# Ledger of designs, part 3: designed miniproteins, single chains, continued (5)

Each design is a single chain, and the fold is of that chain. pLDDT is the mean over its residues in the fold that is shown.

## One batch from the design tools (miniprotein)

Design m16075
Fold by ESMFold2-Fast:
Structure m16075 (fold): chain A 84 residues (1-84)
Amino acid sequence: TVSAGAAEAALNSLGLYAVAREIAARAAKRPLTLDEVLGILRDAVTPVLDAAVAAGVMTEEGKQALLAELEAAAREALTAAAAA
């Protein structure tokens, strides 16, 4: 079971930002593929989002919208790191 805190973490860019920052740090050392970045981000966030939906504190549509936003952010971060 999950608490409302799981939904807050899923909606709060702080949790998502921490994951993205870790990916960016790895990409700065050597470029990662988009698939690798997206896979890492998905694996980290999807269980939290699924748990929030199961707890009734997040809609399925909200989960999909947030995942799309994360994919866009991850692509930008990876592209910027690779270009540097």
Scores: mean pLDDT 61

Design m16076
Fold by ESMFold2-Fast:
Structure m16076 (fold): chain A 62 residues (1-62)
Amino acid sequence: SAHTEEGKRLLNEGRYEEAIEAFRRALEEDPENEEAAKLLVIALNQAGRTEEALELGREIKA
């Protein structure tokens, strides 16, 4: 999706909080977007939101 592509660009630029927002928007439009969910975990970890990353990672690996 466009939001997933935007998130990838932001993540590559080190703009982690904006990448998190883009990936969350991608999942809001398509909750089954596994790529966006996995990238959101990465972005959350890079932003230091480790607890949120762990919780999301647990859900997508079940």
Scores: mean pLDDT 82

Design m16077
Fold by ESMFold2-Fast:
Structure m16077 (fold): chain A 58 residues (1-58)
Amino acid sequence: EKLKELAKKYKLSVRSVEGALELMKEGMSDELLAELLMKYAGLSPEEARELVEDLKKL
């Protein structure tokens, strides 16, 4: 449910949000995860950091 809401908020697929959450749980740093989201998902720096913070709340 929350992953689907985040996918809609950031204009991403649910699969992309799930992948980002899994990378975070595997120990990827916030900074590296944000950089990957900017590079592969096309998010702005602000959007990438906001998504990382939203993922931490899951």
Scores: mean pLDDT 82

Design m16078
Fold by ESMFold2-Fast:
Structure m16078 (fold): chain A 77 residues (1-77)
Amino acid sequence: SPIEALRNGDYDKAIELAEEELKKDPNNVNTLLILGEAYLRKGEYEKAIEVFERALKIDPDNRAARRLLELAQEKLK
Protein backbone atom coordinates (compact mmCIF):
# COMPACT_ATOMS: atom_id res chain seq x y z
CA SER A 1 0.00 0.00 0.00
CA PRO A 2 1.19 3.61 -0.53
CA ILE A 3 1.07 4.39 3.22
CA GLU A 4 3.15 1.28 4.06
CA ALA A 5 5.80 2.24 1.47
CA LEU A 6 5.87 5.77 2.94
CA ARG A 7 6.27 4.40 6.51
CA ASN A 8 9.15 2.16 5.34
CA GLY A 9 10.97 5.18 3.82
CA ASP A 10 10.48 3.87 0.26
CA TYR A 11 9.37 7.22 -1.14
CA ASP A 12 9.64 6.25 -4.83
CA LYS A 13 7.40 3.22 -4.27
CA ALA A 14 4.97 5.35 -2.22
CA ILE A 15 4.73 7.82 -5.15
CA GLU A 16 4.21 5.00 -7.71
CA LEU A 17 1.49 3.27 -5.64
CA ALA A 18 -0.25 6.55 -4.74
CA GLU A 19 -0.34 7.60 -8.42
CA GLU A 20 -1.88 4.20 -9.33
CA GLU A 21 -4.59 4.68 -6.67
CA LEU A 22 -5.25 8.25 -7.86
CA LYS A 23 -5.81 7.00 -11.45
CA LYS A 24 -8.78 5.03 -10.05
CA ASP A 25 -9.90 7.65 -7.47
CA PRO A 26 -8.50 11.12 -8.33
CA ASN A 27 -10.23 12.82 -5.37
CA ASN A 28 -8.97 10.50 -2.62
CA VAL A 29 -7.66 13.04 -0.10
CA ASN A 30 -5.80 10.43 2.02
CA THR A 31 -3.92 9.17 -1.06
CA LEU A 32 -3.08 12.78 -2.07
CA LEU A 33 -1.66 13.37 1.43
CA ILE A 34 0.55 10.26 1.08
CA LEU A 35 1.74 11.39 -2.39
CA GLY A 36 2.47 14.92 -1.12
CA GLU A 37 4.33 13.66 1.96
CA ALA A 38 6.45 11.32 -0.22
CA TYR A 39 7.46 14.29 -2.42
CA LEU A 40 8.13 16.36 0.72
CA ARG A 41 10.37 13.61 2.17
CA LYS A 42 12.28 13.46 -1.16
CA GLY A 43 12.84 17.26 -1.07
CA GLU A 44 10.56 17.83 -4.11
CA TYR A 45 8.86 20.76 -2.40
CA GLU A 46 7.16 22.33 -5.44
CA LYS A 47 5.48 18.99 -6.32
CA ALA A 48 4.48 18.51 -2.67
CA ILE A 49 2.88 22.01 -2.61
CA GLU A 50 0.89 21.27 -5.80
CA VAL A 51 -0.43 17.98 -4.38
CA PHE A 52 -1.37 19.49 -0.97
CA GLU A 53 -3.14 22.42 -2.70
CA ARG A 54 -5.10 19.84 -4.72
CA ALA A 55 -6.08 18.03 -1.48
CA LEU A 56 -7.26 21.35 0.05
CA LYS A 57 -9.42 22.12 -3.01
CA ILE A 58 -11.24 18.81 -2.34
CA ASP A 59 -11.27 19.15 1.48
CA PRO A 60 -10.66 22.81 2.51
CA ASP A 61 -10.88 22.01 6.26
CA ASN A 62 -8.28 19.23 6.18
CA ARG A 63 -5.85 20.20 8.96
CA ALA A 64 -3.19 17.65 7.89
CA ALA A 65 -3.13 19.01 4.31
CA ARG A 66 -2.92 22.62 5.60
CA ARG A 67 -0.07 21.80 8.00
CA LEU A 68 1.89 19.83 5.37
CA LEU A 69 1.39 22.61 2.78
CA GLU A 70 2.78 25.16 5.28
CA LEU A 71 5.78 22.90 5.99
CA ALA A 72 6.50 22.43 2.24
CA GLN A 73 6.27 26.21 1.64
CA GLU A 74 8.66 26.85 4.56
CA LYS A 75 11.17 24.33 3.10
CA LEU A 76 11.09 26.14 -0.27
CA LYS A 77 12.32 29.39 1.37
Scores: mean pLDDT 88

Design m16079
Fold by ESMFold2-Fast:
Structure m16079 (fold): chain A 99 residues (1-99)
Amino acid sequence: ALLSPAEALARVDAIDAGAPLAALELAVAYQDTLSEEELVELVERGMRTVEAEVLARTDPSAREAVRARLEETRERFVRTAREAYADPEAAAARVRAES
């Protein structure tokens, strides 16, 4: 069954709430392996996959609103990942506090 507009927006809210911690975890995991731009590309691909999955399950009437909200989440995810990449010690401390 397709997600109603309210269910789809609630799903986006949950994704948005989890995005900062996910960005910190990715930066901490990959700082020694990936460049900053490679980390951003990984985040961008992940968010594109999430958008495709959510939109495929969303009622057509809500897809524009969901896409707009996920774009805002993507922008915040990328910003948090870049900030974490620039300060790995602070990022690692934040991941430990949330775990």
Scores: mean pLDDT 84

Design m16080
Fold by ESMFold2-Fast:
Structure m16080 (fold): chain A 88 residues (1-88)
Amino acid sequence: MKDFTLDSGFSARDANNNLALTVSGTITHKGGKTTVTNITYSAATAEAQKLADQLKALFEQMNGADAEEAKELLKKIQEVIDQALENG
């Protein structure tokens, strides 16, 4: 696997297209291993705070992952946020 570092960030909006949650973190792949550091988030509601906790768990799964798996986890994170905050 190639070595890389990327900043990962995303935002989620409610059903009226208002920003409800932002999350960011730094993903580093070096020596065949992925690590995630400095996860930060901004949550406007208790529901958004619950989402932030769920997202932190997904970021934790990236530790020790290969680059391909880490990219899939990032995509899953975005999908979780979008579905939860759209309210249908």
Scores: mean pLDDT 69

Design m16081
Fold by ESMFold2-Fast:
Formats: sequence, structure tokens, C-alpha cells
Structure m16081 (fold): chain A 91 residues (1-91)
Amino acid sequence: AAELAREGLLGVLKDAAPRGAAAGAGAALAALGGLIGGGLAAQRGDEEAARRAAEEALEAARAGGASEEALELLRRAIELGGPAAAAGLEA
């Protein structure tokens, strides 16, 4: 899950770098905030807050010019709620 989040954020930065690092960095930071907030909400069992954080993070990344591949990696990372939650599911 952390690896998926890292790859998604790197994808956002790579997509934005040729056009303007500031826009990509802003989108990546917003997506990271959503991942952290969503992961914490999911760990608390607050599925509604986790879902809202996920939607906000994906919207911010898309606005920053993230590719659909990067957005899919971010979406999966958020759904898994971080490495601890992913480890409890399936390998």
C-alpha cells in the first residue's frame, strides 16, 4: 500500500514535471494529505471519512495533470488503508 502510494505520487510528479513542477507538487501534496487522512479514517473504521478523503485526493491529483495510471495506483493505496491494512488482506 505504501509502495502504491509512492508510485502514484511519483507518477503525478513525472506527469507534471515537463509542464511545471509547482502544479505537480501541489497536486502530489494534496493527494498525500488525502492518503494520510483516508488511511487514518479507515484505521478508525470511519469508512465515510475515508471515502471523502479518497475522492478529494484523486480530484486534486487529476487537477494537477496526473495520468489515469497514477490515479489508479493512488486509488488502490487509499482503498487498502496503508501497508498495515494491506498486510491483513491478501498477498
Scores: mean pLDDT 58

Design m16082
Fold by ESMFold2-Fast:
Structure m16082 (fold): chain A 74 residues (1-74)
Amino acid sequence: MSKERLVVRALAAALTGNFDAALENLKQLEDSPEVKKAREILEQYKKEADTVKSEWERIELGAKAAREIIKQLE
């Protein structure tokens, strides 16, 4: 399975507010600087997401995390 496919799956999971699934997809990738940055971004937003009561706020935080990860992959 390609690195691109796992990254796309992680981003898709984050966009639905599923931070655990996003992190699990990244765990299947080799520990590169890009993967470590993506995990740090997801973990930071997950900490905030775990304090919110709304599923919509979780999805918004997931979208912000995905956007930050995409910016780091240039």
Scores: mean pLDDT 77

Design m16083
Fold by ESMFold2-Fast:
Structure m16083 (fold): chain A 67 residues (1-67)
Amino acid sequence: KEAVAFTAASLLVVAGILEKDPETVKRAFELLAEAGVSPEDIKRLIDFVKEHMSEEVAEEAAKYIKE
């Protein structure tokens, strides 16, 4: 369950970055939180967004770490 959700959401994060679409990236993090993916795995994806897209989108995504 968690592995499938992590893979699917990771693909959405990559797609959102490539398309420069912050809403797709935010949706991916909503799905990660809903699926119960660990905060550590979510944080890794947030770092990826911060590095490859923007700090603002990464900060919005960080709100989902709170479970």
Scores: mean pLDDT 76

Design m16084
Fold by ESMFold2-Fast:
Structure m16084 (fold): chain A 56 residues (1-56)
Amino acid sequence: SEKKKALLEAIGRVLRAIGDILDLELKGASEEEIKKAKERYEKALKEFKDAASQLE
């Protein structure tokens, strides 16, 4: 279903965002870069929640 596909894609975006945060932390990136990565993670979480709420 389209809703299931959207949910799986949203889950994928959340997992990639977590990986990006961990990579930046391991590389000793600036606090500003880490903050931007966390903002992208929060956006991905919201999109995941919105996709999940559309499943019946």
Scores: mean pLDDT 84

Design m16085
Fold by ESMFold2-Fast:
Structure m16085 (fold): chain A 97 residues (1-97)
Amino acid sequence: GEEQKKLLEEAEELLEKAKEALKEGNYEKAIELAIEAIMKALEAAVTKETLLKIIGLGLRAIGAQIDMELGGDPEKMAQEAIELAEEAIKLVKEELK
């Protein structure tokens, strides 16, 4: 419905902001924005299958944030979180067709 489309648009805006933060070298902000985009995509999900897949992507993005805090490569972790957010948004777009 219209509410799911609005949540999807909000997720896409958060993903664009995450990509901008990555370009600026603000890896912590990029990860935070990517996780927020995944959470908006989760709210837009309608089917149990899509919802469970996005939950899995969100847990992996949180894992990337933890790995960064434990001395992992911040740029690599930020790139991974953004890719996970892109996948979550794609799943919702395919569901809302």
Scores: mean pLDDT 89

Design m16086
Fold by ESMFold2-Fast:
Structure m16086 (fold): chain A 61 residues (1-61)
Amino acid sequence: SDAEIEALVAEFVATEEAYRAGRLSPEEYEARMRELIARLNRLDPAAQERALARLAEAQAA
């Protein structure tokens, strides 16, 4: 669903922000990113494309 995609994108952004702010160790960052990528890979292909497009838009800000 769109809500699941938005939640996933928000968690990616929050993880990047926490790492940049020094609130996550490199090991914690890698663990969270692995979990988020696994969740992304469980979406259907169309939902994966939408999630990646929204993530790219968020990262461009």
Scores: mean pLDDT 82

Design m16087
Fold by ESMFold2-Fast:
Structure m16087 (fold): chain A 57 residues (1-57)
Amino acid sequence: MEKKLRELAREYIMLSSEYTLKGMLYYSLGDREKAREYFDLAGEYGRKAEKLIEEAK
């Protein structure tokens, strides 16, 4: 079970990073609504990853 939680946490970290990059891209293109949406998703997945890492101890 612990290994599955760590793998899921890594997946969420990767998703958080991907959404952060997409948010930055859309912000640079002037699409602030999409940028905000991607930044919100990045924060959510980052928080989920932190919780899973705590539970995997």
Scores: mean pLDDT 81

Design m16088
Fold by ESMFold2-Fast:
Structure m16088 (fold): chain A 86 residues (1-86)
Amino acid sequence: MAGERAREAVRRVGRLVAEKLGVPVEELEAATEEAAEEAARLAEENPALAEAIELGARALEAKARGDEETAEELRRRAEALVREAE
């Protein structure tokens, strides 16, 4: 489950980036899938990274919709988990 959760989080970020750049998501598909597979591998090795990846994706989604306060909170939580995992 951790690996699939990380893949979906990265795919959500890929769609968000495509939206912000004004390009079809298909143009970023190869890069997004490479990132998703790497994230899944890391999440399977360390479940804390799966949570950090999910929080990071949610932070970017919150920022995209103008919810800066929630974005900052989620970003700080994700950063704390990444530092603990390293």
Scores: mean pLDDT 79

Design m16089
Fold by ESMFold2-Fast:
Structure m16089 (fold): chain A 56 residues (1-56)
Amino acid sequence: KKIIYAKGTNVEELVKELEKKGITDFKVADNEKALENGDLTIPVGGKEGDIILVGT
């Protein structure tokens, strides 16, 4: 189980781009749990902030 984040990216747009590239080994999480798992900024509702992707 891995958490990967992208800073300053819109959550909804990032998900669409990942799906276009055929990347499906992820989940999007935007809460304090992800912050505890590394140097992460808590994303804000998919409009701005950091995107957190959680792999299996």
Scores: mean pLDDT 47

Design m16090
Fold by ESMFold2-Fast:
Structure m16090 (fold): chain A 90 residues (1-90)
Amino acid sequence: MSEEELGLFARELLELASDPGVTLTQEGNTITITYEDDPATRALVEAAVERLSKIPEVKIEVEGNTVTLTLADDPELLAVAREVLDLHGQ
């Protein structure tokens, strides 16, 4: 994974974690994004999902108001996810 892709991933997670209508949780390689049924929050999450979908190491599933990110077993990607959630998502 490139440094630019890691930076993009970190930025998108930080922006999502900063929204009061968005909750991020991480369990192993899985990040669960739960968001309020609000048009502005939904638009924010949909835009982030579109950008994150360009990272081949991130698989995305959407069901209702929940987005599940499955991360590749990449130590740098997993470390970045944990650091972002520890600082802003918890």
Scores: mean pLDDT 80

Design m16091
Fold by ESMFold2-Fast:
Formats: C-alpha cells, structure tokens, sequence
Structure m16091 (fold): chain A 66 residues (1-66)
C-alpha cells in the first residue's frame, strides 16, 4: 500500500471509530482530518493535496454507506 493510501485508510478508520462511539459525521470528519494532518506533516504540498482529495472522497463514500 502506498503511504498516501495508508494515511487515508488510517484516517477513515478513525472516522469509523468516532461514528461507532456516537459522534456526528462532522465530528468524525474533524477527527479524520486531524489524524491526516499529523501523519502528513513531512509530506510535500502535492502529496498532502492528494491525501486531502482521497480522504474527502473516502469520507463521502463512508457517509453514503451509513
């Protein structure tokens, strides 16, 4: 798995855990974005943008799955 895919998967897992704990979609998304930013602090601006785009799509798919 690429580093980008690993970060997205980890952030989505955090969102799923937040939702399972009774958090709103907005709270889950904030938790996922926080983890993404922590994991991507050493990434290039282009890599950070790619992770943000993929995470946005993944969170939208997660919301549709619920």
Amino acid sequence: MSPIEEVVAKAVEVAREALAAGASLAEAARAAVKVMRELTENFSNEEQLEVENRLSAALEALAAEL
Scores: mean pLDDT 82

Design m16092
Fold by ESMFold2-Fast:
Structure m16092 (fold): chain A 74 residues (1-74)
Amino acid sequence: AEKLKEEAEELLKKAEELEEEARKLEEEAAELLKSDDPELRKKAEELRLEAEILRGLAGIYRGIANLLLKKAEK
């Protein structure tokens, strides 16, 4: 029971770290999108895509953690 809870807490921490990284990339992309420079706008689109991938991965980690927590209660 305790071990599943610890594993879930570790996955939630990883999810939070990925979400924080995605937020930083989204903020950087938003700043670059304010530029009229096409190279900077292209870089912003790449950062947005990377942030989307990280948010998706964080969602998977949260899903697994929630399943582990539910099994730990049983």
Scores: mean pLDDT 83

Design m16093
Fold by ESMFold2-Fast:
Structure m16093 (fold): chain A 60 residues (1-60)
Amino acid sequence: EREQRIFDLEVERALLEIQYAITKLALPKLSPEEQVKANKEMTELEKRIAELDAEIERLR
């Protein structure tokens, strides 16, 4: 069911955006070493969100 698949992907995307926002808000409270790791995590989250956006658009 295409509509259900799109909904599931949009929910997953929203959860990734929330995780990105939480990580971004936490950055000033982290040590310099932890900030480097957090920035790498944010980059991976951005890539995953872009992949989900592409899949959602393909299904529309």
Scores: mean pLDDT 83

Design m16094
Fold by ESMFold2-Fast:
Structure m16094 (fold): chain A 55 residues (1-55)
Amino acid sequence: GTSREEIDAMVAEVVALTRQAREAAAAGDTAAAKEYWAQTQAKSDELERAVDASL
């Protein structure tokens, strides 16, 4: 199964991408915000699968 350290790293990556999406949106950069949002969704899906594999 996926290690705790690997899961923590994936969580940190999702948090960072979410923050970048919010900052881009606040700056009015809709294109960048959509790109970061798409990356956040992809990483969230990976994280969910990693957590499921560790159970």
Scores: mean pLDDT 82

Design m16095
Fold by ESMFold2-Fast:
Structure m16095 (fold): chain A 67 residues (1-67)
Amino acid sequence: SLVDEMLEALENSDWEKLRELLEEVFKLPREEAQRILMEFYRRSTASDEQLDRAHAILEEVAAEREA
């Protein structure tokens, strides 16, 4: 699943892959994208440092979609 791939990318610090997956999430309808993001954060067991970096990438991708 998309969430499983995102969790694996986060665990492996594969920021390029995580960015690609987040771009795919933001192509989905808003409700579905929010559901996936909530599930991702709920299931995440990553370090605070990894989560901070993931959040920075999410903000960057979201800004691109707003433009």
Scores: mean pLDDT 81

Design m16096
Fold by ESMFold2-Fast:
Structure m16096 (fold): chain A 60 residues (1-60)
Amino acid sequence: SMATEQRIRDLLRAAAEETDPMRRRLLMVEAALLLSDEKNLLMLDALKIVEEEVARLRAA
């Protein structure tokens, strides 16, 4: 849904801005769980996508 997609985007942004590594990991895991469900992906694939996107946002 659009609401879930917006929640994923918000979590990715929050993770990219988070300075605490543990809190960042928790935000990334939450985003990956939502992405896995929304796109019918394996959890490991969703985590990889989330990790790549957060790294991209942090490098910008």
Scores: mean pLDDT 88

Design m16098
Fold by ESMFold2-Fast:
Structure m16098 (fold): chain A 70 residues (1-70)
Amino acid sequence: SRGARLAAAGEVARGLAEAGAAEEGKQVSDMIRAGTDPEVAAARAAAAGAAAGEHQLGKRMANGIRTSGG
């Protein structure tokens, strides 16, 4: 649903901002809100989390995106 997608977008923006990657978080959040394929958005969230040194956060965000995309 759109609601679940918007929630995932908000979690990505918040999580990456907490990790010091607010701009990357905004980009991924914008992709999710625009309806980008959940697998593509999840891969970008995981990569952004890893780049910020937060691999576990990236994995959680990616899982949230995939769950919201169905």
Scores: mean pLDDT 81

Design m16099
Fold by ESMFold2-Fast:
Structure m16099 (fold): chain A 82 residues (1-82)
Amino acid sequence: MREELAEALRRAAEDPEAFRANLDAVVEAAEEAIRAGKLEVAREAAEQLRLLAEVAEELGLADMAAAARAAADRIEAAIAEA
């Protein structure tokens, strides 16, 4: 899993705009899940984004790591207000 995630992140680094668009889509889906009362789905999304940020940081992809952490923070804040 982590090795596959690392390879996917190296590929995503070649298109930062697409990566940010994908993060925005994940946040939108999580916010929709929160509105539907599916808080567990949103928590899992935030946890996956935290893992993504950790692996990106290990790879030296600081901008991608920061973007993934910001997305996870947005989801966690929305859960806390739900």
Scores: mean pLDDT 83

Design m16100
Fold by ESMFold2-Fast:
Structure m16100 (fold): chain A 101 residues (1-101)
Amino acid sequence: GNLPIAALSAAAPADKEAARAALIRMANAIAEAADAGDVERAEEVARRYAREILTALGLGDIAEEAAERVGEVVRRALEEGASPEEVVAAAVNELARLTAA
């Protein structure tokens, strides 16, 4: 998967660990919701964990706008019939894109 490498490189070790843990939780929660066909749940967990990841990386200023965008990407992928793996990939790729400088 594509990780937000630039933001991760800039963060303190403890913040990187928190962001990594949140990313794993996000991937698992999105996959579970997607497998259940629960679009609203998938969007909600994507948005919640994207905020947590960005806040941990010191990107709190963009966290709300970025979380909405990640949620939108997850919703669109599910509406297009993407697999749970593809939905997770879409969320991770959008998060990486939003953190690229």
Scores: mean pLDDT 80

Design m16101
Fold by ESMFold2-Fast:
Structure m16101 (fold): chain A 55 residues (1-55)
Amino acid sequence: SPEELQRELDRLVAEMQRLTDQLLAETDPERQAQIAARLAEVTARRQELQDQLDA
């Protein structure tokens, strides 16, 4: 449902913010790369759900 998609979208946006904060605070390059990779995955999933809501 659109309401379920919106709740998941809100959750992903919150996770993106958390990962961005973690990335900015991280000093280890290997850990930065891991967080950045996860952020990219969450960002892509957010875009997929936004596209579904717009359909």
Scores: mean pLDDT 85

Design m16102
Fold by ESMFold2-Fast:
Structure m16102 (fold): chain A 66 residues (1-66)
Amino acid sequence: MDELRAEFARHAGAALAAEAAGDYETAVRHLDRAIELGRKAGLPQHTLDNLEARRAELEAKAAAKA
């Protein structure tokens, strides 16, 4: 349980750092992994929904740059 939450926190933090750097592609990859880990760790559905919405926003930004 704790390992999944620690991994989730690492990937969520990496996604924020990548987004701040304008690296939307990397941010999406880390957020995808964070969502997977958060789901396995049993995070509330509303939290997962919020992360998925953020992922969609970052994906749109990445696609606009491609």
Scores: mean pLDDT 82

Design m16103
Fold by ESMFold2-Fast:
Structure m16103 (fold): chain A 55 residues (1-55)
Amino acid sequence: SMKAERIKEAYKKGGGETLKAIKEAGDKEASIEALVEMGLSRENAEAAVEAAFGL
């Protein structure tokens, strides 16, 4: 998905871009899957998405 692609690109850039991309995407599931594909554990991916959404 385009949302997952944007999150993957943000993760490669670093520097806080990842959390911004997750928030802008507004899609928890796509965000978790994108981070897992980038090498994060599912637990760490869920924690990052929770932080970005303020959940």
Scores: mean pLDDT 79

Design m16104
Fold by ESMFold2-Fast:
Structure m16104 (fold): chain A 67 residues (1-67)
Amino acid sequence: SLGEKLQALARAVKARDFEELRRIAASIVGEEQAEALTEEARKLYEQGYSPEAVAAHVLHLVVEALR
């Protein structure tokens, strides 16, 4: 289900597992958007955001992409 994929995505983001993040995101929003989401997560971590904040932002972008 979409909910299970979003939970898995949040876990991958919080774990800084960028390969798994990209794989799960691609299954929801496609490869191009998954690449952009992965790079956005990397940049937010580089800027010092918490895992919780990065996960919330990535999930927000995924939900917006599905509108």
Scores: mean pLDDT 89

Design m16105
Fold by ESMFold2-Fast:
Structure m16105 (fold): chain A 74 residues (1-74)
Amino acid sequence: NDKLVQILEKMAELAEQNGDTESAEALRESAQRIRQGDLSPEVLDTASRAMLRTVAGMSDEQIQALADFQASLS
């Protein structure tokens, strides 16, 4: 739960760096709702779609940064 929220917030940061403010906002809103215990299909679908859009726009360097961040949470 908390780990997922942190990953979504990191992905929002990377989306913002790429000028994708819409995906960044969707990821942050989803992270807040999940932090509050809202695991509804609507929230999870919004998060998943925003994650996929964000990853599609990432450089190899940004993908590595995300992987390193995820590893740091273990």
Scores: mean pLDDT 85

Design m16106
Fold by ESMFold2-Fast:
Structure m16106 (fold): chain A 63 residues (1-63)
Amino acid sequence: SLLDQIREILAAGGASQEEIDRIIEALKAGNFEEAERLLVDLHIRGLITPEQAQQIGELIKQL
């Protein structure tokens, strides 16, 4: 699923299971503003690359 692909990318970047679950719950709830905020925080902390952030954004557009 698209959500499983997002989980795998976040896990590869070193995000914690709690952080991953929070993002996925926000996406499932349609709370894209919260999901984007959490993803921006991970990017600022260096836990996802710009390329990974772009790929996740593309997957979210398909939800």
Scores: mean pLDDT 84

Design m16107
Fold by ESMFold2-Fast:
Structure m16107 (fold): chain A 86 residues (1-86)
Amino acid sequence: MTLVLTFRGLSVEQITAQVLRAIGLELDGYEVEIEIEGDTLTITIRGLSEEEVQAFIDEARALQARGAKVTITQDGDKITIEIDFS
């Protein structure tokens, strides 16, 4: 599966933490693409299982419970998770 994670309203420290996490996934053998525009961070991860994608969904739902605005959409084999801390 392909996962697209979009974060908005992150601090520089939070962006750094997410980028380091994405680099860790690339070192683990996933195909990872990182894009930063202003306060928006987009991470695309390819090669995830359904269980691995579910873990990201569960994390996004936990952030939503803490006040983040979360949108999750699925189009076939592609899951998009948008998390807004603004």
Scores: mean pLDDT 85

Design m16108
Fold by ESMFold2-Fast:
Structure m16108 (fold): chain A 88 residues (1-88)
Amino acid sequence: SLDELMEEILKKAEELAKSTDPVEQRKLANELIKLAGQLVDEATPEDREKVLETIDKAAELVMKSPDELIRAVTLLALAVYRSILRSR
């Protein structure tokens, strides 16, 4: 369900923001990117605003992540998904 995907995305983003272990950070970033992709694929036009808000909240949390490369790659993926949603 969309609600479960949104909750997992925010949970993974919060965990990524707090993580200091490089292996854990990479795993969380990969999981977050995958879940965000699934959310975008499942979103209907009626869900667009809610899904965009979730992606924006996840991006705010990811900005707190200490690793510059992991942060940049994750933010780029979220920005691409945001762009796909807005183009529909």
Scores: mean pLDDT 87

Design m16109
Fold by ESMFold2-Fast:
Structure m16109 (fold): chain A 85 residues (1-85)
Amino acid sequence: SELEATVREQAAALDASPVRRLRVRLRLRARSPAGEETEVEVEAYVGGPTLAAAREQLAAALNEIAATLARLGLEYTMDLTLEEV
């Protein structure tokens, strides 16, 4: 669905670095204003020059994803699992 594609595209934005510091499993559930529901689970690697930088990048990316989903009028929940690589 278009909703699933949009939510997956936002979640995939986490995996932008060739340097892997954190392995992230992100589960997003979203509901559109029209009542369409979707659930997307992605596994991504978040990088940076240090582990601290990777954590900061993850927080920033999650905030941007949340802001985008809210701007689209989506009701959402996020479940996150983190592992150091």
Scores: mean pLDDT 80

Design m16110
Fold by ESMFold2-Fast:
Structure m16110 (fold): chain A 75 residues (1-75)
Amino acid sequence: MEREEKAREHLEKARKYLEQGNYDEAIKHFEEALKYADGELRAEALRLLGQVYIKKGDFEKARKYFEEAAAIRKA
């Protein structure tokens, strides 16, 4: 449905920014994806957001996002 399409669209944009090393834009698009994402898509967005914060050196935020992802069955 429309919500999943919006989640996938933002997740795709976030991945492209992550590949470019534009971590701030990647974070914004992952946050937008989380507004629409459930289950596997939500877990994936949270896990990738954790990886972005590792790259930024913010290990506390990274841990929080990995823990939230792990709380989802597919995390």
Scores: mean pLDDT 82

Design m16111
Fold by ESMFold2-Fast:
Order: sequence, then C-alpha cells, then structure tokens
Structure m16111 (fold): chain A 70 residues (1-70)
Amino acid sequence: SEEEMVRRFIESVEGVIARLPEITDPETREQILRTAEGLAKKLLEVLKDPELKERVREALERLKRAIAEH
C-alpha cells in the first residue's frame, strides 16, 4: 500500500538520523541525502493522498536539517 511505502521511507530516514553521529564522511552524507531525495521524488510522483505526501516531505526536511546540524 501507499501508506506502507511511506512508513518504510520514514523508518529508513529515522534510522539514518539515529546513525548520523557515526557517519563523519561528508561524501557519504551527501550520497545518503541524494538517495533519500530521489526516493522522495519518486514517492511524491506516485502518491495520491496529500497527507502521505506531507509525511514524505517532512521526513526529507528532517533528514536535511539533521545532516546540516551535525
């Protein structure tokens, strides 16, 4: 389901954020962000539910912020 796809994306993002203190390489962080942005873009193209789209956007922004703040 669309909800399951979004849930898995959010769980993946939260898992990455939890491990950010261990990821000290800027190139690895950039690759993680680019991968997440690509996945978010694909999800936003296929999702119909605006609430699910909002959850995807919020998760991506949280990841971007966490990487910038670390």
Scores: mean pLDDT 85

Design m16112
Fold by ESMFold2-Fast:
Structure m16112 (fold): chain A 82 residues (1-82)
Amino acid sequence: MAEELFKELTERGKEYATKAAEAALAGDWEAAEEHARKAEEILEEAKKLKEEGIISEEQFKEFMEAVLTPMAAAGAELAAAE
């Protein structure tokens, strides 16, 4: 079912985004970049599902908030550290 697929993608995206944020905060740039790349791949997969009409625009926005929030928080802390 499309809803189960969306939930699985959201959980995987959130997991990698969280790992990327935690690695960045710990100063592990290599791990942060690797996890961020995996989160981006999952984001592209979610975009394709939205374009195919498998998930709604509302579900895609929910996915974006769940995945990007941890990465945005880490990015803000890294920018503030300058």
Scores: mean pLDDT 74

